# Designed miniproteins, single chains, continued (5): the designs that were tried, part 46

Each design is a single chain, and the fold is of that chain. pLDDT is the mean over its residues in the fold that is shown.

## One batch from the design tools (miniprotein)

Design m17690
Fold by ESMFold2-Fast:
Parts: sequence; structure tokens; C-alpha cells
Structure m17690 (fold): chain A 61 residues (1-61)
Amino acid sequence: SLEEEVRKLRAEVLEKLKDIDKLSEEKQKEFLELFEQAIEADLKGDLESAKELYQKALELM
């Protein structure tokens, strides 16, 4: 289900967040902005946008 996909992506992003200091300062900023937008969409129940934004954040890693 989409809810399970978003849950898995959220967990993966949170795990990658532990290694954020390994990214350049510019990439850290982009990652955090995408992560914040993904969380906002997720909390609003916009699971399609949340999925897309979490995936974009993971692509920066």
C-alpha cells in the first residue's frame, strides 16, 4: 500500500539522517529542506507528495 511505502521511505530517510554530516553543507541544506517538506506532506495525509519528497531526499545520499 502507499501508506506502507511512505512508512518504509520515512524510516530509510531517518536512518540516512544519522550520516548527514558526511554530505557537503549545500547537500545537507537540500536534504533537510526536502525532509521537512516530506514530513509536512506526510502529516497532512498527502502520501503521494510525501513519497516523492522522501525519494528525492534519498537521491541526495
Scores: mean pLDDT 85

Design m17691
Fold by ESMFold2-Fast:
Structure m17691 (fold): chain A 69 residues (1-69)
Amino acid sequence: MSPEEVMQQALRMVQAASDAAMSVPGVTGVEAVAEIDGDRITVTVTVDATPEAKEDAEKAAKEGLEKAK
């Protein structure tokens, strides 16, 4: 992929993870950071949520990332 395509994919993955996590009731904030190494994109998601919502939010973020790949 071109550098532009990789950047667009990284942004899409960050958006998907953030949107998925934020859709969970009890989530108060999400920070997502993408790291690009060549054609590899790693997204780190930090979720601020109630203890009850944290597991659901982490699961939603992972599912969002998987769908965006």
Scores: mean pLDDT 78

Design m17692
Fold by ESMFold2-Fast:
Structure m17692 (fold): chain A 75 residues (1-75)
Amino acid sequence: SLRAQLEANPAAREALKNMDRDGDGVLDEAEIAYMEAELKARGEDPDVFDGTFNPKSPEPNTDKLVLARRYLAAR
């Protein structure tokens, strides 16, 4: 999964941290709405976002990944 790849690849982790400097790995309502709209417009698989969250926290952000997936699946 993308998450395992990000944790194993320091370069990928640094890139994500740089892209989401203001965030703490949590998607705001506006960010979630944007992601949903972009996914539907591009026809991307919601599962992609399960493993793409920025792992800034020392612990895995499973709750954030689960919530994002549930949000996209519910829509």
Scores: mean pLDDT 46

Design m17693
Fold by ESMFold2-Fast:
Structure m17693 (fold): chain A 55 residues (1-55)
Amino acid sequence: MKYKVTVAVVGLDGSVTVVEVVADSEEEARKIAEEIKAQARANGDLATEADIREL
């Protein structure tokens, strides 16, 4: 099964970047979502909750 991971990253300047990634499993999808959120926090940005959908 494939899963679509969508996370919106909001920069301190108000820019919004939507990150979409396809994962091979729900576990991989959750891991990818956490990695995106961690990277955003490291850069001082805000990340929304991940939207994970089965394809």
Scores: mean pLDDT 80

Design m17694
Fold by ESMFold2-Fast:
Structure m17694 (fold): chain A 55 residues (1-55)
Amino acid sequence: SMMEEEVKKEAEEEKERLIKYIETKAKRENLSEEQKEAWIKAATDNVEKVKESRL
């Protein structure tokens, strides 16, 4: 359905925004690669979970 496609598109755009935000913050705060990857995984996992709950 159109609604499902919108939800999937929103989730993808949210992941892109969060990844960019985390990468910028990690560079500014001098975070380790492991910490950055952990934050990206947590954020993207959360977006995926929210997407599944809306479908």
Scores: mean pLDDT 82

Design m17695
Fold by ESMFold2-Fast:
Formats: sequence, structure tokens, C-alpha cells
Structure m17695 (fold): chain A 58 residues (1-58)
Amino acid sequence: GAAKTLEGAKKAAENAAKAAESLGRPDLAQEARDAGMKGVEEGDAEKASIAAGEAAGG
């Protein structure tokens, strides 16, 4: 889900990555983390959360 804080965005990205790993998709987990970190760097917590979720296939 979307997050409204940078801390929340980091947690959302990690949750999306863990979900992808549990499905046997470590490639999607890494993509979710990378997308989340890019959004955090841009300072957009909601964008980071959405990008991480999309990358993880959710």
C-alpha cells in the first residue's frame, strides 16, 4: 500500500520485497527494494511505495 512518510515508504518496500521472496522471486524482491530506494531519494514516499509494490508484482 501507499505510504505518506519516507520511513513508511522504506517499510512498505521491505514488506513488498519479503512478499516477493516468499513467492520464490528474489529478482522481484531486489527490484522492489531498488524502486523504493529511488523514490526515497526523490523524497516522494507515496511514489516509492507504489513503485515498490508494482516491482514486487502487487
Scores: mean pLDDT 69

Design m17696
Fold by ESMFold2-Fast:
Structure m17696 (fold): chain A 79 residues (1-79)
Amino acid sequence: DEKEELEKEAERLVEEAEALIELAKLALKLGNKEGAKELAKKAVELAEEAAKLAEEAGNEKLVEKAKELKKEAEEIAKE
């Protein structure tokens, strides 16, 4: 089932984006603004890909989660 494979890949990318966002927040707390920005930019890329795959899979909740992660990562990347 290609739809199931897309959903699993989207979930994997969401988990990876969440991890990068948490690392970016930790980097900010430690005063590493440049490292935080790089981690956040990567999280934006992963969240965008996750949103596309989730939309193709028809998982609206996963699309919403990916879009929220993208917004959070974009805010960190703008710093």
Scores: mean pLDDT 87

Design m17697
Fold by ESMFold2-Fast:
Structure m17697 (fold): chain A 65 residues (1-65)
Amino acid sequence: SVEEEIEKLLEEIKELALKAGNPEEEVEEAVKDAKEKFSKLSEEEKEEFLEILKIILEEVKEQLE
């Protein structure tokens, strides 16, 4: 489901952000805020959010190297 894909991407982004040296508290808060935000979205908006998260994941991966 789209929600499961969003949760998976948020967890991957969290792991990479922590590896990049971002403070755990800030990363946890950002992920929590993102989860609260996407829970209020329509199904179509969730699909758009998923695509945005994919872009963010690639950007975070690039910053690690």
Scores: mean pLDDT 79

Design m17698
Fold by ESMFold2-Fast:
Structure m17698 (fold): chain A 56 residues (1-56)
Amino acid sequence: AVEELIAALSDPDPAVRLAAARELGRIGDPRARAPLLAALSDPDPAVRKAALEGLA
């Protein structure tokens, strides 16, 4: 579910946040837009890149 993936963007594990950002980008649900915008500020560069790609 999209809400579960949005929650995963706040996971302490960067691998979990990366997987969530990629999947949210693939789905393209508008509910994920604001969470993905926040993920552009993630400390992990791979998560930031996935969020940027998901917003494009």
Scores: mean pLDDT 85

Design m17699
Fold by ESMFold2-Fast:
Structure m17699 (fold): chain A 60 residues (1-60)
Amino acid sequence: MLTDEDLRAALEAERAAKAELEREIEELRAQPEPDERRLAVLESAKGILEAAIDFLESLL
């Protein structure tokens, strides 16, 4: 059984991972010749993290 503290820690970890992905996406988009395939992969990963964050928040 997860405690509220465990859920909060998991949320913080997922939010930190999302922030890191957003930073990578911004860095790639700022490049003169952005890697479109890598951008698509990072955007997909961001979507997965957003779903995970929403799910964890629903458990509170």
Scores: mean pLDDT 81

Design m17700
Fold by ESMFold2-Fast:
Structure m17700 (fold): chain A 51 residues (1-51)
Amino acid sequence: SAEERKLAVEYAARSMEIAGRWFETGNEEEGEKQLAKLREEVAKKEAELAA
C-alpha cells in the first residue's frame, strides 16, 4: 500500500542517518542497538497498518 511504501522510505532515511552518525563516531555497538530499535518500531507500525 501507499502507507507501507511511505514507511519503507522513512525507514531507509532514518537507518541511513543512524548508520552514518554512529559509524563516524566509532560507536558501532550503539549504532547497531539504534538500528535494531528502529526495525522494531517499523515492524510495529507495519502491523498497525495491516490491521
Scores: mean pLDDT 77

Design m17701
Fold by ESMFold2-Fast:
Structure m17701 (fold): chain A 55 residues (1-55)
Amino acid sequence: GSFNDYVNAGIEAEKAKDFEGAALAYQRALLLDPSNAEVAQKAKEAGKKAKELLE
């Protein structure tokens, strides 16, 4: 997929409250564009929420 495909997948996962899926999608986007600080932050925030919700 393209960078935009992964960013959109992350946004869609967040809307579904699938924060683990969102974090993974944003991390995949960062592999294509490592310089994108906003996507890096989205991946970090989604990862935190995913860990918080996993018991």
Scores: mean pLDDT 81

Design m17702
Fold by ESMFold2-Fast:
Structure m17702 (fold): chain A 68 residues (1-68)
Amino acid sequence: MMSLEEAAQKLVELIETKSFEEVRAEAKKLAEESTDPRQKRLFEAVANLETESELEGFKQLMKKSLAE
């Protein structure tokens, strides 16, 4: 199974390479496939974002978390 760090890294890659709607769709799918409650919550949070600016903010926070 994917680690929480790997899940965060995958989300950052999706946000950098895909459109807002594609990222939300993929995050929803990953949330449905996740058995780890922390990973599921992370993916659900991204899937439920309402604006592209919220997605960009989330990406910056994830990148900061992964670097620390």
Scores: mean pLDDT 77

Design m17703
Fold by ESMFold2-Fast:
Structure m17703 (fold): chain A 59 residues (1-59)
Amino acid sequence: SKEEEAEKYVKLGEEAEKKGDYATAAKHYRKAAAIYSELGKLEEASEYGRKALALEKKL
């Protein structure tokens, strides 16, 4: 399902973030946020969008 796809991107983002790969983590969080937005899950979409923006500011 799309919800499972979003959860997979969240997990990939968390794994990349733990490795210090902030660029990859931000891309995965953005993908998760986009899917949550498509599903109408606005709180989750906002959360992962903010995480991506914070990481992008680190370069």
Scores: mean pLDDT 87

Design m17704
Fold by ESMFold2-Fast:
Structure m17704 (fold): chain A 75 residues (1-75)
Amino acid sequence: MEEEIKKLEEEIKKLEQEAVDAVNRGDYRRAAELFRKIAELYEKLAELDPSKRTEYQEKADRYRGLAERFERLAA
């Protein structure tokens, strides 16, 4: 459980960096895909760590919103 949480947190950090890089390059389609994946991982963290559920759910909601925004920009 604890090791799974740490692995998810590390994956999220990597994806966040990749998403920022994609935005900086103007690759909004890739940024949207990365933000969607980040949101999914935060939803998993909310299930695994109830003590931080609210924080993780709020972050998942934020990244879903970003994914929708950048998806529209990529269209």
Scores: mean pLDDT 86

Design m17705
Fold by ESMFold2-Fast:
Structure m17705 (fold): chain A 67 residues (1-67)
Amino acid sequence: RKEEVAETLGRQLEESIRNARAVLPPEEADRVIEENKRFVLDTLVNRHGIPREEAERFVEEAVERAR
């Protein structure tokens, strides 16, 4: 299911964001987070065929959970 893929990638993004914030200086963490957000969004849309609006929502939810 698309939802299973989005949930898995969302959890991976959430973990990646938390790890970057924990170990990297803030400026470097922000760069890594932006790159990972773009990668996950593009993967959901281009590889898995998830609508961009839905993929954006999953990415935003993962970012919120990582706070």
Scores: mean pLDDT 79

Design m17706
Fold by ESMFold2-Fast:
Structure m17706 (fold): chain A 55 residues (1-55)
Amino acid sequence: SEAAAGERGQAAMDAVLGVRAGKTPEELGLSPEQVEALRAALDTADANQAEFAAK
């Protein structure tokens, strides 16, 4: 559902923001590799959204 997709997206953003706020990946329950993968996926999604908006 759209709500479930939004919840997962918010959780991913909260994890990235938590690391940037100085929390450790251990405090977030994520490995550094998982945090890096989520950040890269969000960057890719943002780039694709910008390309779609430009068309």
Scores: mean pLDDT 64

Design m17707
Fold by ESMFold2-Fast:
Structure m17707 (fold): chain A 80 residues (1-80)
Amino acid sequence: DMREEVEKLVDEILEKVAPWPALQKRLREAFEKLMEVLSDEEVLRIVNAAKYAADQGVRLKTSTLVEDFLLAMEQVIKSS
């Protein structure tokens, strides 16, 4: 099930990349909304790219990067 695979990958990414639980919750909610408007294949491509970055040790260090990411996700949702 591609949706279950996507959800599992999102949880792994958020644990590695997001610096605190409140931010992890916000990003998870944004990913849930994205999954409702994009195809499972499109979401899986985005999630796999993010997983690769997380595995390389990338971590969100500033609130501005988080807000930019959330705004980008909102624009994708509005465009879809």
Scores: mean pLDDT 65

Design m17708
Fold by ESMFold2-Fast:
Structure m17708 (fold): chain A 74 residues (1-74)
Amino acid sequence: MLSTMEKVEKAEDELLRLYLEIMETGSEEQKKKAEEILEETGKKVRELLAKGDYEGALEVLKEAIKKLEEIKAE
């Protein structure tokens, strides 16, 4: 079973993979939206991890992954 910390690391990898895919194949509008989501998500995740809130960081990452998948589907 993955620890919450390992789940956070896996979610960060999935987020980065989706972001890079959008940056390679997406429209300029999709790229702009993806950059905004990655920037905001990165700040929130770093703040939560600094507080030891791994569950909160995981939820923020899951929501960001969902948003990037929605952008990619546009």
Scores: mean pLDDT 83

Design m17709
Fold by ESMFold2-Fast:
Structure m17709 (fold): chain A 85 residues (1-85)
Amino acid sequence: MEEIKKVQKEAMQRAQDALRRLLATAKAVTPEQQPEVSALYSQLVKEVMALSEAMENEDVEKIKEVIARLDALVAQGDALVAANE
């Protein structure tokens, strides 16, 4: 019970951070990279929907899986910015 609330709070913070970082990535990348950023944003929306479902079901395992996928999306966004040197 304590674990579910802690994981939900962490997941919400990770989702908000992922959104902010992808929005920053969209401003920092070249026009040619915009389709890749759009794909990452579309995946972020799907992950946020999956997170909402997992939180409603109090599924700690699924919430942790969504956090890991959000972290992966952020890493992909960071890699696009790093490639833009």
Scores: mean pLDDT 80

Design m17710
Fold by ESMFold2-Fast:
Structure m17710 (fold): chain A 75 residues (1-75)
Amino acid sequence: DEEARKLLQKAKEAFEKGDYETAIKYANEAIKLGSPELKAEAYRLLGRIYQKLGDLEKAVEFFRKAAAYRREAEA
């Protein structure tokens, strides 16, 4: 879980800098390794990235996945 948290932090830092390619890469790696709670955060970040890129269909898909993993983490 520490590795997934570090990857998610790197993804957030890349997003803040406008490096969307790096942010997507680290978010996807965090999803592979993370708990449902970390997956929910990583999918929400992907949704925000695709919203910034103007791909609203993908943004909606990622926000739906984030909501699903958030519910799983709370169950």
Scores: mean pLDDT 84

Design m17711
Fold by ESMFold2-Fast:
Structure m17711 (fold): chain A 78 residues (1-78)
Amino acid sequence: MEEAKKLLFEGQRYLMLGDYEKAVELFKKAIELFEQSDHPEAKELLARAYDLLAKAFEKMGNEEKAQIYRKKAEELRA
């Protein structure tokens, strides 16, 4: 959990700095770790990671991928 949270935090920093490709890589790694976690927080953090991944793709002009990951976040919170 702590490693996945650290990756999520680092991804958010790169997103803020405008390095969207690096943010995408870090968010994908965080997602992989959250999917493997049985921790009670993992589902909400996974949804947050998908929201941030969608935002990164939107900033890169990839609306199709942004839509896909927004839907994944919505499904996790439903």
Scores: mean pLDDT 85

Design m17712
Fold by ESMFold2-Fast:
Structure m17712 (fold): chain A 93 residues (1-93)
Amino acid sequence: SQLQTRRGISRAIGLLSGARMRARVMDRQGVPFDQIQQQVLSLIDQAIQSASNNPQAQQIIQDTRQQVQQSQTVDQMVDILNQTVLQLQSLMV
């Protein structure tokens, strides 16, 4: 249903927004990039599952996963996550 689809996307947005915040906090605490990246990827994997009822949202998050895996800095990961959140929010309108 439309409500179930919107709830799944909303949860994905929450997970990705949380990943963005966690990445910044961990970076400020001096956590190595590889550990931050692994935590972010874990949250992205959860977001993919939460969006399972929306193929378009799931594809956007899967593309995000590949971009994050290729990222070299926390700033790059945060920018990628920010763009993904904006794309997912556009699906809610």
Scores: mean pLDDT 89

Design m17713
Fold by ESMFold2-Fast:
Structure m17713 (fold): chain A 68 residues (1-68)
Amino acid sequence: MDELLEKARELSKEEAREKLEKLKEELEKATKYYKEHESEFSEEEKKKFKEMVEFYEKLIEVLEENLK
């Protein structure tokens, strides 16, 4: 996981922009799916979703820093 964050810092500006757009799109899709199906998720699944969102948010932050 930390290795992926380090790789994100080392990406070229073009690669960082492309990855940032993809991650934002995937996070929007995942969040929409979660809201529509929240009642079907177990507590364990909800926890894993939160962990995934936190990781995506951190990765987005690192990519945005790379683009500065």
Scores: mean pLDDT 79

Design m17714
Fold by ESMFold2-Fast:
Structure m17714 (fold): chain A 70 residues (1-70)
Amino acid sequence: RAVLDEVLAGIDVAMTVWSEDTRKKIREEVEEFLKRAENASPEEQLQLTEELLRRVARISEEHGAEQAAR
């Protein structure tokens, strides 16, 4: 629970420095995650949180490449 809240807060903060396209991708992943997590058990929420972190990390790497291109 606390880990999930911290992860979502961290993503929200990180979005302030990401491009609009990157933020839209992250928003879509977060919305899908929240929809699935709402109907999930605590154990499933932990697994979904790990999956979300992995996906966000990949999108963040793409953002890093975009920043390097400037």
Scores: mean pLDDT 69

Design m17715
Fold by ESMFold2-Fast:
Structure m17715 (fold): chain A 97 residues (1-97)
Amino acid sequence: DPRVEALLALVEEQAARLLEAEAQDLSSEERKKLLDEAVDAIAAALREAGVDISEWMANSHPNNSEDDVLRDIASRLLRLALEGRLEELRRLLEKLG
Protein backbone atom coordinates (compact mmCIF):
# COMPACT_ATOMS: atom_id res chain seq x y z
CA ASP A 1 0.00 0.00 0.00
CA PRO A 2 1.69 3.25 -1.15
CA ARG A 3 -0.01 5.25 1.65
CA VAL A 4 1.25 2.86 4.35
CA GLU A 5 4.79 2.91 2.86
CA ALA A 6 4.80 6.75 2.71
CA LEU A 7 3.54 7.06 6.32
CA LEU A 8 6.01 4.40 7.51
CA ALA A 9 8.89 6.30 5.83
CA LEU A 10 7.79 9.59 7.43
CA VAL A 11 7.49 8.06 10.93
CA GLU A 12 10.91 6.37 10.58
CA GLU A 13 12.43 9.69 9.36
CA GLN A 14 11.00 11.58 12.37
CA ALA A 15 12.22 8.85 14.76
CA ALA A 16 15.72 8.97 13.19
CA ARG A 17 15.84 12.76 13.71
CA LEU A 18 14.93 12.33 17.40
CA LEU A 19 17.49 9.51 17.91
CA GLU A 20 20.18 11.72 16.31
CA ALA A 21 19.13 14.61 18.58
CA GLU A 22 19.30 12.30 21.65
CA ALA A 23 22.98 11.61 20.78
CA GLN A 24 23.55 15.39 20.95
CA ASP A 25 23.88 17.25 24.27
CA LEU A 26 20.53 19.05 23.88
CA SER A 27 18.48 20.54 26.73
CA SER A 28 15.25 18.85 27.89
CA GLU A 29 13.33 21.85 26.48
CA GLU A 30 14.98 21.48 23.03
CA ARG A 31 14.30 17.71 23.00
CA LYS A 32 10.63 18.32 23.99
CA LYS A 33 10.30 20.86 21.14
CA LEU A 34 11.72 18.36 18.61
CA LEU A 35 9.36 15.64 19.93
CA ASP A 36 6.34 17.98 19.61
CA GLU A 37 7.41 18.95 16.05
CA ALA A 38 7.73 15.24 15.09
CA VAL A 39 4.27 14.44 16.53
CA ASP A 40 2.75 17.44 14.70
CA ALA A 41 4.34 16.40 11.37
CA ILE A 42 3.06 12.80 11.69
CA ALA A 43 -0.44 13.97 12.77
CA ALA A 44 -0.60 16.33 9.76
CA ALA A 45 0.46 13.51 7.41
CA LEU A 46 -2.22 11.18 8.87
CA ARG A 47 -4.88 13.88 8.31
CA GLU A 48 -3.70 14.53 4.73
CA ALA A 49 -3.67 10.76 3.99
CA GLY A 50 -7.31 10.58 5.14
CA VAL A 51 -6.77 7.69 7.56
CA ASP A 52 -9.88 6.20 9.18
CA ILE A 53 -9.82 7.24 12.85
CA SER A 54 -13.54 6.59 13.55
CA GLU A 55 -12.79 3.60 15.86
CA TRP A 56 -10.18 5.68 17.74
CA MET A 57 -12.66 8.59 18.08
CA ALA A 58 -15.32 6.19 19.44
CA ASN A 59 -12.86 4.91 22.09
CA SER A 60 -11.58 8.43 22.94
CA HIS A 61 -12.85 10.86 25.59
CA PRO A 62 -15.83 12.90 24.22
CA ASN A 63 -13.92 16.17 24.85
CA ASN A 64 -11.04 15.09 22.58
CA SER A 65 -10.97 16.77 19.17
CA GLU A 66 -10.06 14.94 15.95
CA ASP A 67 -6.70 16.76 16.16
CA ASP A 68 -6.16 15.44 19.73
CA VAL A 69 -6.84 11.87 18.53
CA LEU A 70 -4.50 12.28 15.53
CA ARG A 71 -1.76 13.55 17.87
CA ASP A 72 -2.30 10.54 20.18
CA ILE A 73 -2.02 8.14 17.21
CA ALA A 74 1.07 10.02 15.94
CA SER A 75 2.69 9.75 19.40
CA ARG A 76 2.05 5.99 19.48
CA LEU A 77 3.48 5.50 15.95
CA LEU A 78 6.57 7.56 16.85
CA ARG A 79 7.08 5.58 20.09
CA LEU A 80 6.93 2.26 18.17
CA ALA A 81 9.57 3.55 15.70
CA LEU A 82 11.82 4.86 18.52
CA GLU A 83 11.61 1.44 20.24
CA GLY A 84 12.48 -0.35 16.94
CA ARG A 85 9.05 -2.07 16.91
CA LEU A 86 8.69 -1.71 13.15
CA GLU A 87 6.37 -4.73 12.63
CA GLU A 88 3.89 -3.29 15.19
CA LEU A 89 4.23 0.14 13.54
CA ARG A 90 3.41 -1.37 10.10
CA ARG A 91 0.41 -3.30 11.51
CA LEU A 92 -0.97 -0.15 13.18
CA LEU A 93 -0.62 1.84 9.92
CA GLU A 94 -2.36 -0.98 7.98
CA LYS A 95 -5.23 -0.94 10.54
CA LEU A 96 -5.62 2.83 9.98
CA GLY A 97 -6.12 2.13 6.21
Scores: mean pLDDT 81

Design m17716
Fold by ESMFold2-Fast:
Structure m17716 (fold): chain A 75 residues (1-75)
Amino acid sequence: AGGDAALAAAFGARAAAAGAAGDSEKMQNYVTGVAASAPGAPAEARAGALAAAKAWDQSGNTKVARGARQVAEAA
C-alpha cells in the first residue's frame, strides 16, 4: 500500500534527522521501524533505507549510513 511505502520513507528520513541531532537511540528506533515495514512494502522499505543512508552520509554520519544499508539488505 502507498501508505506503508510513505511510512518506510518517513522512518528513514526521521532516522537521519535524529542522527544529525545526536540522538542515536531515536535513530536506531526509526531504522527498526523501516525494517518492520518491509513485509508490507519491501521494495519501498529498501528504497527508504537507502535514501536514509545517503542522507546520513550527507550529514556526515557515514557509520550510520552503513547500518541503514544493512537494514535495506535484510528487508
Scores: mean pLDDT 66

Design m17717
Fold by ESMFold2-Fast:
Structure m17717 (fold): chain A 69 residues (1-69)
Amino acid sequence: KDKLIKEGDELKEQGLDYLLQGKYRDAAELFAKAAELYEKAGDTKKAEEAKRLSQGALDLEKLIAEIDA
């Protein structure tokens, strides 16, 4: 359980770093992976947070592409 949460936390941190680099799609994928690990660990709260981060990254990618079009 704790191992899965730690792995999820590491993926979430990497996803946040990718967001800072403007790599929104890669960040979204890492957040989605973190959410899956949190679900396996039974941490619904962290899983929902990671899912929101993943969706936010995808939404931000779309918004930036639309503004620059």
Scores: mean pLDDT 82

Design m17718
Fold by ESMFold2-Fast:
Structure m17718 (fold): chain A 88 residues (1-88)
Amino acid sequence: MKVTVLSEQTYEYNGHRLTLSLSEAEAEGVKAEVGSIVLEHGGEAIMHAHVKVVGTDQEKELHVTAPSVAEARAKLEEKVEEFLKSQA
């Protein structure tokens, strides 16, 4: 899957770190806009994403948890790719 990050902003408050990202994902000729939020606290990453297929009304919300942001992002990318392949 091909991913292009369009914007990313990080906020820190009371020991929590929130990262908001807007990305474009592409698999099997299907393009989607992906808005995601990852919350880091106490050695855990919780990630929520909203995936909208470009030019269609198809959308999906995804949720992953992992012991690191890198692992959460990897799990999310797998789920996004699976969803986009199902739309091809």
Scores: mean pLDDT 82

Design m17719
Fold by ESMFold2-Fast:
Structure m17719 (fold): chain A 76 residues (1-76)
Amino acid sequence: MIKFEVEDELRPDLVIKAETLEEAIAKIDESGIPADVQAIVKKELEKVAKKVEEGEDVETVAEDGTFKIKGERVEE
């Protein structure tokens, strides 16, 4: 399984944790973030998911400069 964590520096109360890319995307849709910013965050989540599947833990910041995205592989 992959653990996703998304944090927003403009909204420090917004912490999203998910075990799948689909769950992470759904939580972003429900977060009230503007649609343009959601698109940027979702694209970065897809890139993070791919890298974690390749065996690396990933920590990155989305192009907007405020969203921190972490992906970590967890043993089942």
Scores: mean pLDDT 77

Design m17720
Fold by ESMFold2-Fast:
Structure m17720 (fold): chain A 66 residues (1-66)
Amino acid sequence: SRREEGLIAMAEVLLENGLISEEEAREIIKLAQEGRYEEAKEFLERLGLLDTAERLGVQRYLAENS
């Protein structure tokens, strides 16, 4: 689903920028793949990175779809 793909992309972007650990990225991806989108979002909010993930996701989208 688009929500799953978006959350996976956010986890990948945060990991690539050194903002989260591989273990944290795996947890977000696992929650997204299980359809647990609210829990994945809460996990990002607890890390204080939800806004950062959204911003970096927009930047990646513009770079890939320009």
Scores: mean pLDDT 80

Design m17721
Fold by ESMFold2-Fast:
Structure m17721 (fold): chain A 65 residues (1-65)
Amino acid sequence: PLSPEEAALQAALARGPEELVRLVLERLEADTRAEIARLTGDPEGRERLLREAEELRRRIEEAVA
């Protein structure tokens, strides 16, 4: 089965131009860094990265609207 990240990338590729793929990849990177911050005991860094991922989610929603 596809990972959630691979599924998100496939969805982005199906829906839009290279700009959407870039935004999805940036969001996946931010989510991944937030998970690393959680595992390494950096709750402040995790919160910052989750806020960045949420902003990227908003931009993706605007781009597909």
Scores: mean pLDDT 76

Design m17722
Fold by ESMFold2-Fast:
Structure m17722 (fold): chain A 103 residues (1-103)
Amino acid sequence: ARRERLRAAVDKVLDYLVKRGEITPEDAEALRALLERTDPLSEEGVKAFLKAVIAHRAYRLGLTPEEQAALNAYLDKLSVDELVELVMMTDEELRQKIRELVA
């Protein structure tokens, strides 16, 4: 079901963030519960969450305002599955992807 696919995407991202040490397993459960409280768990809500995670990582990588603008425009066009792929990238892979967007 569509809701099951959205939940799987959230679970995959939260598991990755736990593995990176960015959040605890308890934080991941709390974040999943918070997202599911938005009635109903929506594709737009999941996309907004994934975009926020990617934007935060990019900010920590020290992107220029031009690179941040290009990234945000790119993210607005992506599906949930494509956003999950970006979240699962290493910091180096994400840096290279962003450089390609501004070239």
Scores: mean pLDDT 74

Design m17723
Fold by ESMFold2-Fast:
Structure m17723 (fold): chain A 65 residues (1-65)
Amino acid sequence: SLTDEITRLIKEAKEALEKGDVEKALELVKRVEELASQHPDPLMSQLALKEARELEEEARKKKEE
């Protein structure tokens, strides 16, 4: 399902950040945002977009380190 794919991508983005792979994390975040915008449930879409935004901010902070 779309929800399962979004959940998997969020997990992979978090793992990429833990490994210091900021570029991979940002690419995965972009995919989450794209899939979230296509989700028919506005609640699921908004939760996924919030998670993606938080991950993007974390990735940007790691680039400054």
Scores: mean pLDDT 81

Design m17724
Fold by ESMFold2-Fast:
Parts: structure tokens; sequence; C-alpha cells
Structure m17724 (fold): chain A 101 residues (1-101)
């Protein structure tokens, strides 16, 4: 193979692995959130952020989980971080406005 093909294959393999692991943790986080196990949801969303610190959905998930636990100040912090990454997130905007009122 030429050098470009070898580089491209290595790039794809690495990125597929990282994307798969991040997606797995996001799915597990959402699963535990839906079950009402907010502590496990937080654990898995934090693991997703270890792989991709810019994952807006993981920041939103952490905000939602802390909100459900009644940890208002932490929920506000994570919703603000989600909006810094994705300013168009209507769920984070609406809930942040409600928490700040």
Amino acid sequence: MDEFKLWLMEFIEKNITEITEANKYMIEGRFYYLKGDYDKAIEYYEKALEIDPTNADAHLGLGNAYDKKGEKEKAIEWYQKALEIDPNNEVAKKRLEELLA
C-alpha cells in the first residue's frame, strides 16, 4: 500500500475504536438514567467525557442526572457547559432558565 493508504487505515481504526467506546458509555448512561439510577448514569457519562471531553450530549446527560438527584448547582454547571459546546440545545436552555428562576 502507499504511505497515504496506511496512514488512512490507521486513522480510521483508531477513530472507530474511540467512537465505539464513547457511544457504548453514552448508551449505558442513558439506560441507567431511564432506569432512575442517576449515580450510574453519571459514572458512564463521565467515562464518555474521558474519551471525548467536547461531547455536548454527555454534558447534557450529567446536567439531567444531577437535576434528577436535586443537585441544582451541579445541574446548572453541566447545562452551562453543554450550551458552550452546543448553543442550540433547547432542552439545556429551557431547563437552565427554569433552574435560574
Scores: mean pLDDT 81

Design m17725
Fold by ESMFold2-Fast:
Structure m17725 (fold): chain A 69 residues (1-69)
Amino acid sequence: SFEELVKEAKESIEALEKRAEGNEELLEKVKELRERLEKAVKEKDKKGVLEVLIELGVLELELAVEDVV
């Protein structure tokens, strides 16, 4: 459902903000994704929420690579 997608995106944003602490570039990207999510929720744009979820997944992978190197 739309509500479940929004909840998942919010939880991912909160987790990424905590993990991106000390990485200003990633924090800025997460902030942009949060603003895009807020707009999509206001407009009830399911596609917009899905696009935010995809980009959040990419950022999570980027953080995982940085932890290894």
Scores: mean pLDDT 79

Design m17726
Fold by ESMFold2-Fast:
Structure m17726 (fold): chain A 63 residues (1-63)
Amino acid sequence: GAAVTPEQAKKNAEIVKLTRKAIEAYEAGNRDEARKYLDEIVKLANLSPEARKQLEIALEDLA
């Protein structure tokens, strides 16, 4: 497999953790909490506004 830097591996692990928390928050009806985790994912992954919107839709659909 492709070598991943320690920094990228750490970011990927954090994104996975935040994604789970966001889904759990949406499932619980805690939209404000879910949005907080979504914003942190966007910052870590450096997502465009369009990519953020697609992620939000996907997370709400999964919940």
Scores: mean pLDDT 79

Design m17727
Fold by ESMFold2-Fast:
Order: sequence, then structure tokens, then C-alpha cells
Structure m17727 (fold): chain A 65 residues (1-65)
Amino acid sequence: SSVLEKQNRMIEIAKEIERRFGVPLGTAMKALLYLDANPEATAEEIAKRFGISVEAAREMIRRYK
């Protein structure tokens, strides 16, 4: 995908995660960038690293992968 398509996809997922789980948009974006660079990252790893719920991290993985 183009850089713009990837950025737009991340932004839309981050906004959904903010709306549903109350995760700050910046935190959701950082978590998605980490997931993009580390595609084998678990929900538990992401949750611990970014201080978000495991449920929010699982939804990020589900929507991004």
C-alpha cells in the first residue's frame, strides 16, 4: 500500500479505538505504528507497552492485521 493509504488506515483504526475504549488518539497511533513494525506482537505485549487494556490491544490487532 502507499504511505497515504497506510496512514489513513491507521488514523481510522486509532479513532475507533479512542471512541470505543477511551485510548488517547496519540497512544493508539503509537501502538499501531509498533504493531506495523512488529506484526507478531501479542495483545498482552501491546497493552503492557502502551498502558492500554488487553481488549483494546486485541481490537487493534484484529482491525490492522
Scores: mean pLDDT 87

Design m17728
Fold by ESMFold2-Fast:
Structure m17728 (fold): chain A 89 residues (1-89)
Amino acid sequence: SEEEAEEYIRKAYLLLKEKKYEEAIKYAEKALSIDPKNVGAWILIGKAYIEQKKYEKAIEYYKKALSIDPKNIEAQELLKEAEELLKKS
């Protein structure tokens, strides 16, 4: 349900703040299984992958966010940052 998706996203943001990146990804993926158009969930998974230094994965998830909302400035900036991190790694 939409309520379950929102609860999973809230849990994922809390876990991300606590630096529990794998658990944050798991809960965001559960939210996306209910609502695949949740741009914030795609961005959250990308941010978790950045913290794990999995830059190619982060780029994939930011591109998915932009495929849903091409005008999302946060996703555009985060994609650019992830591509710069990948190039320097």
Scores: mean pLDDT 90

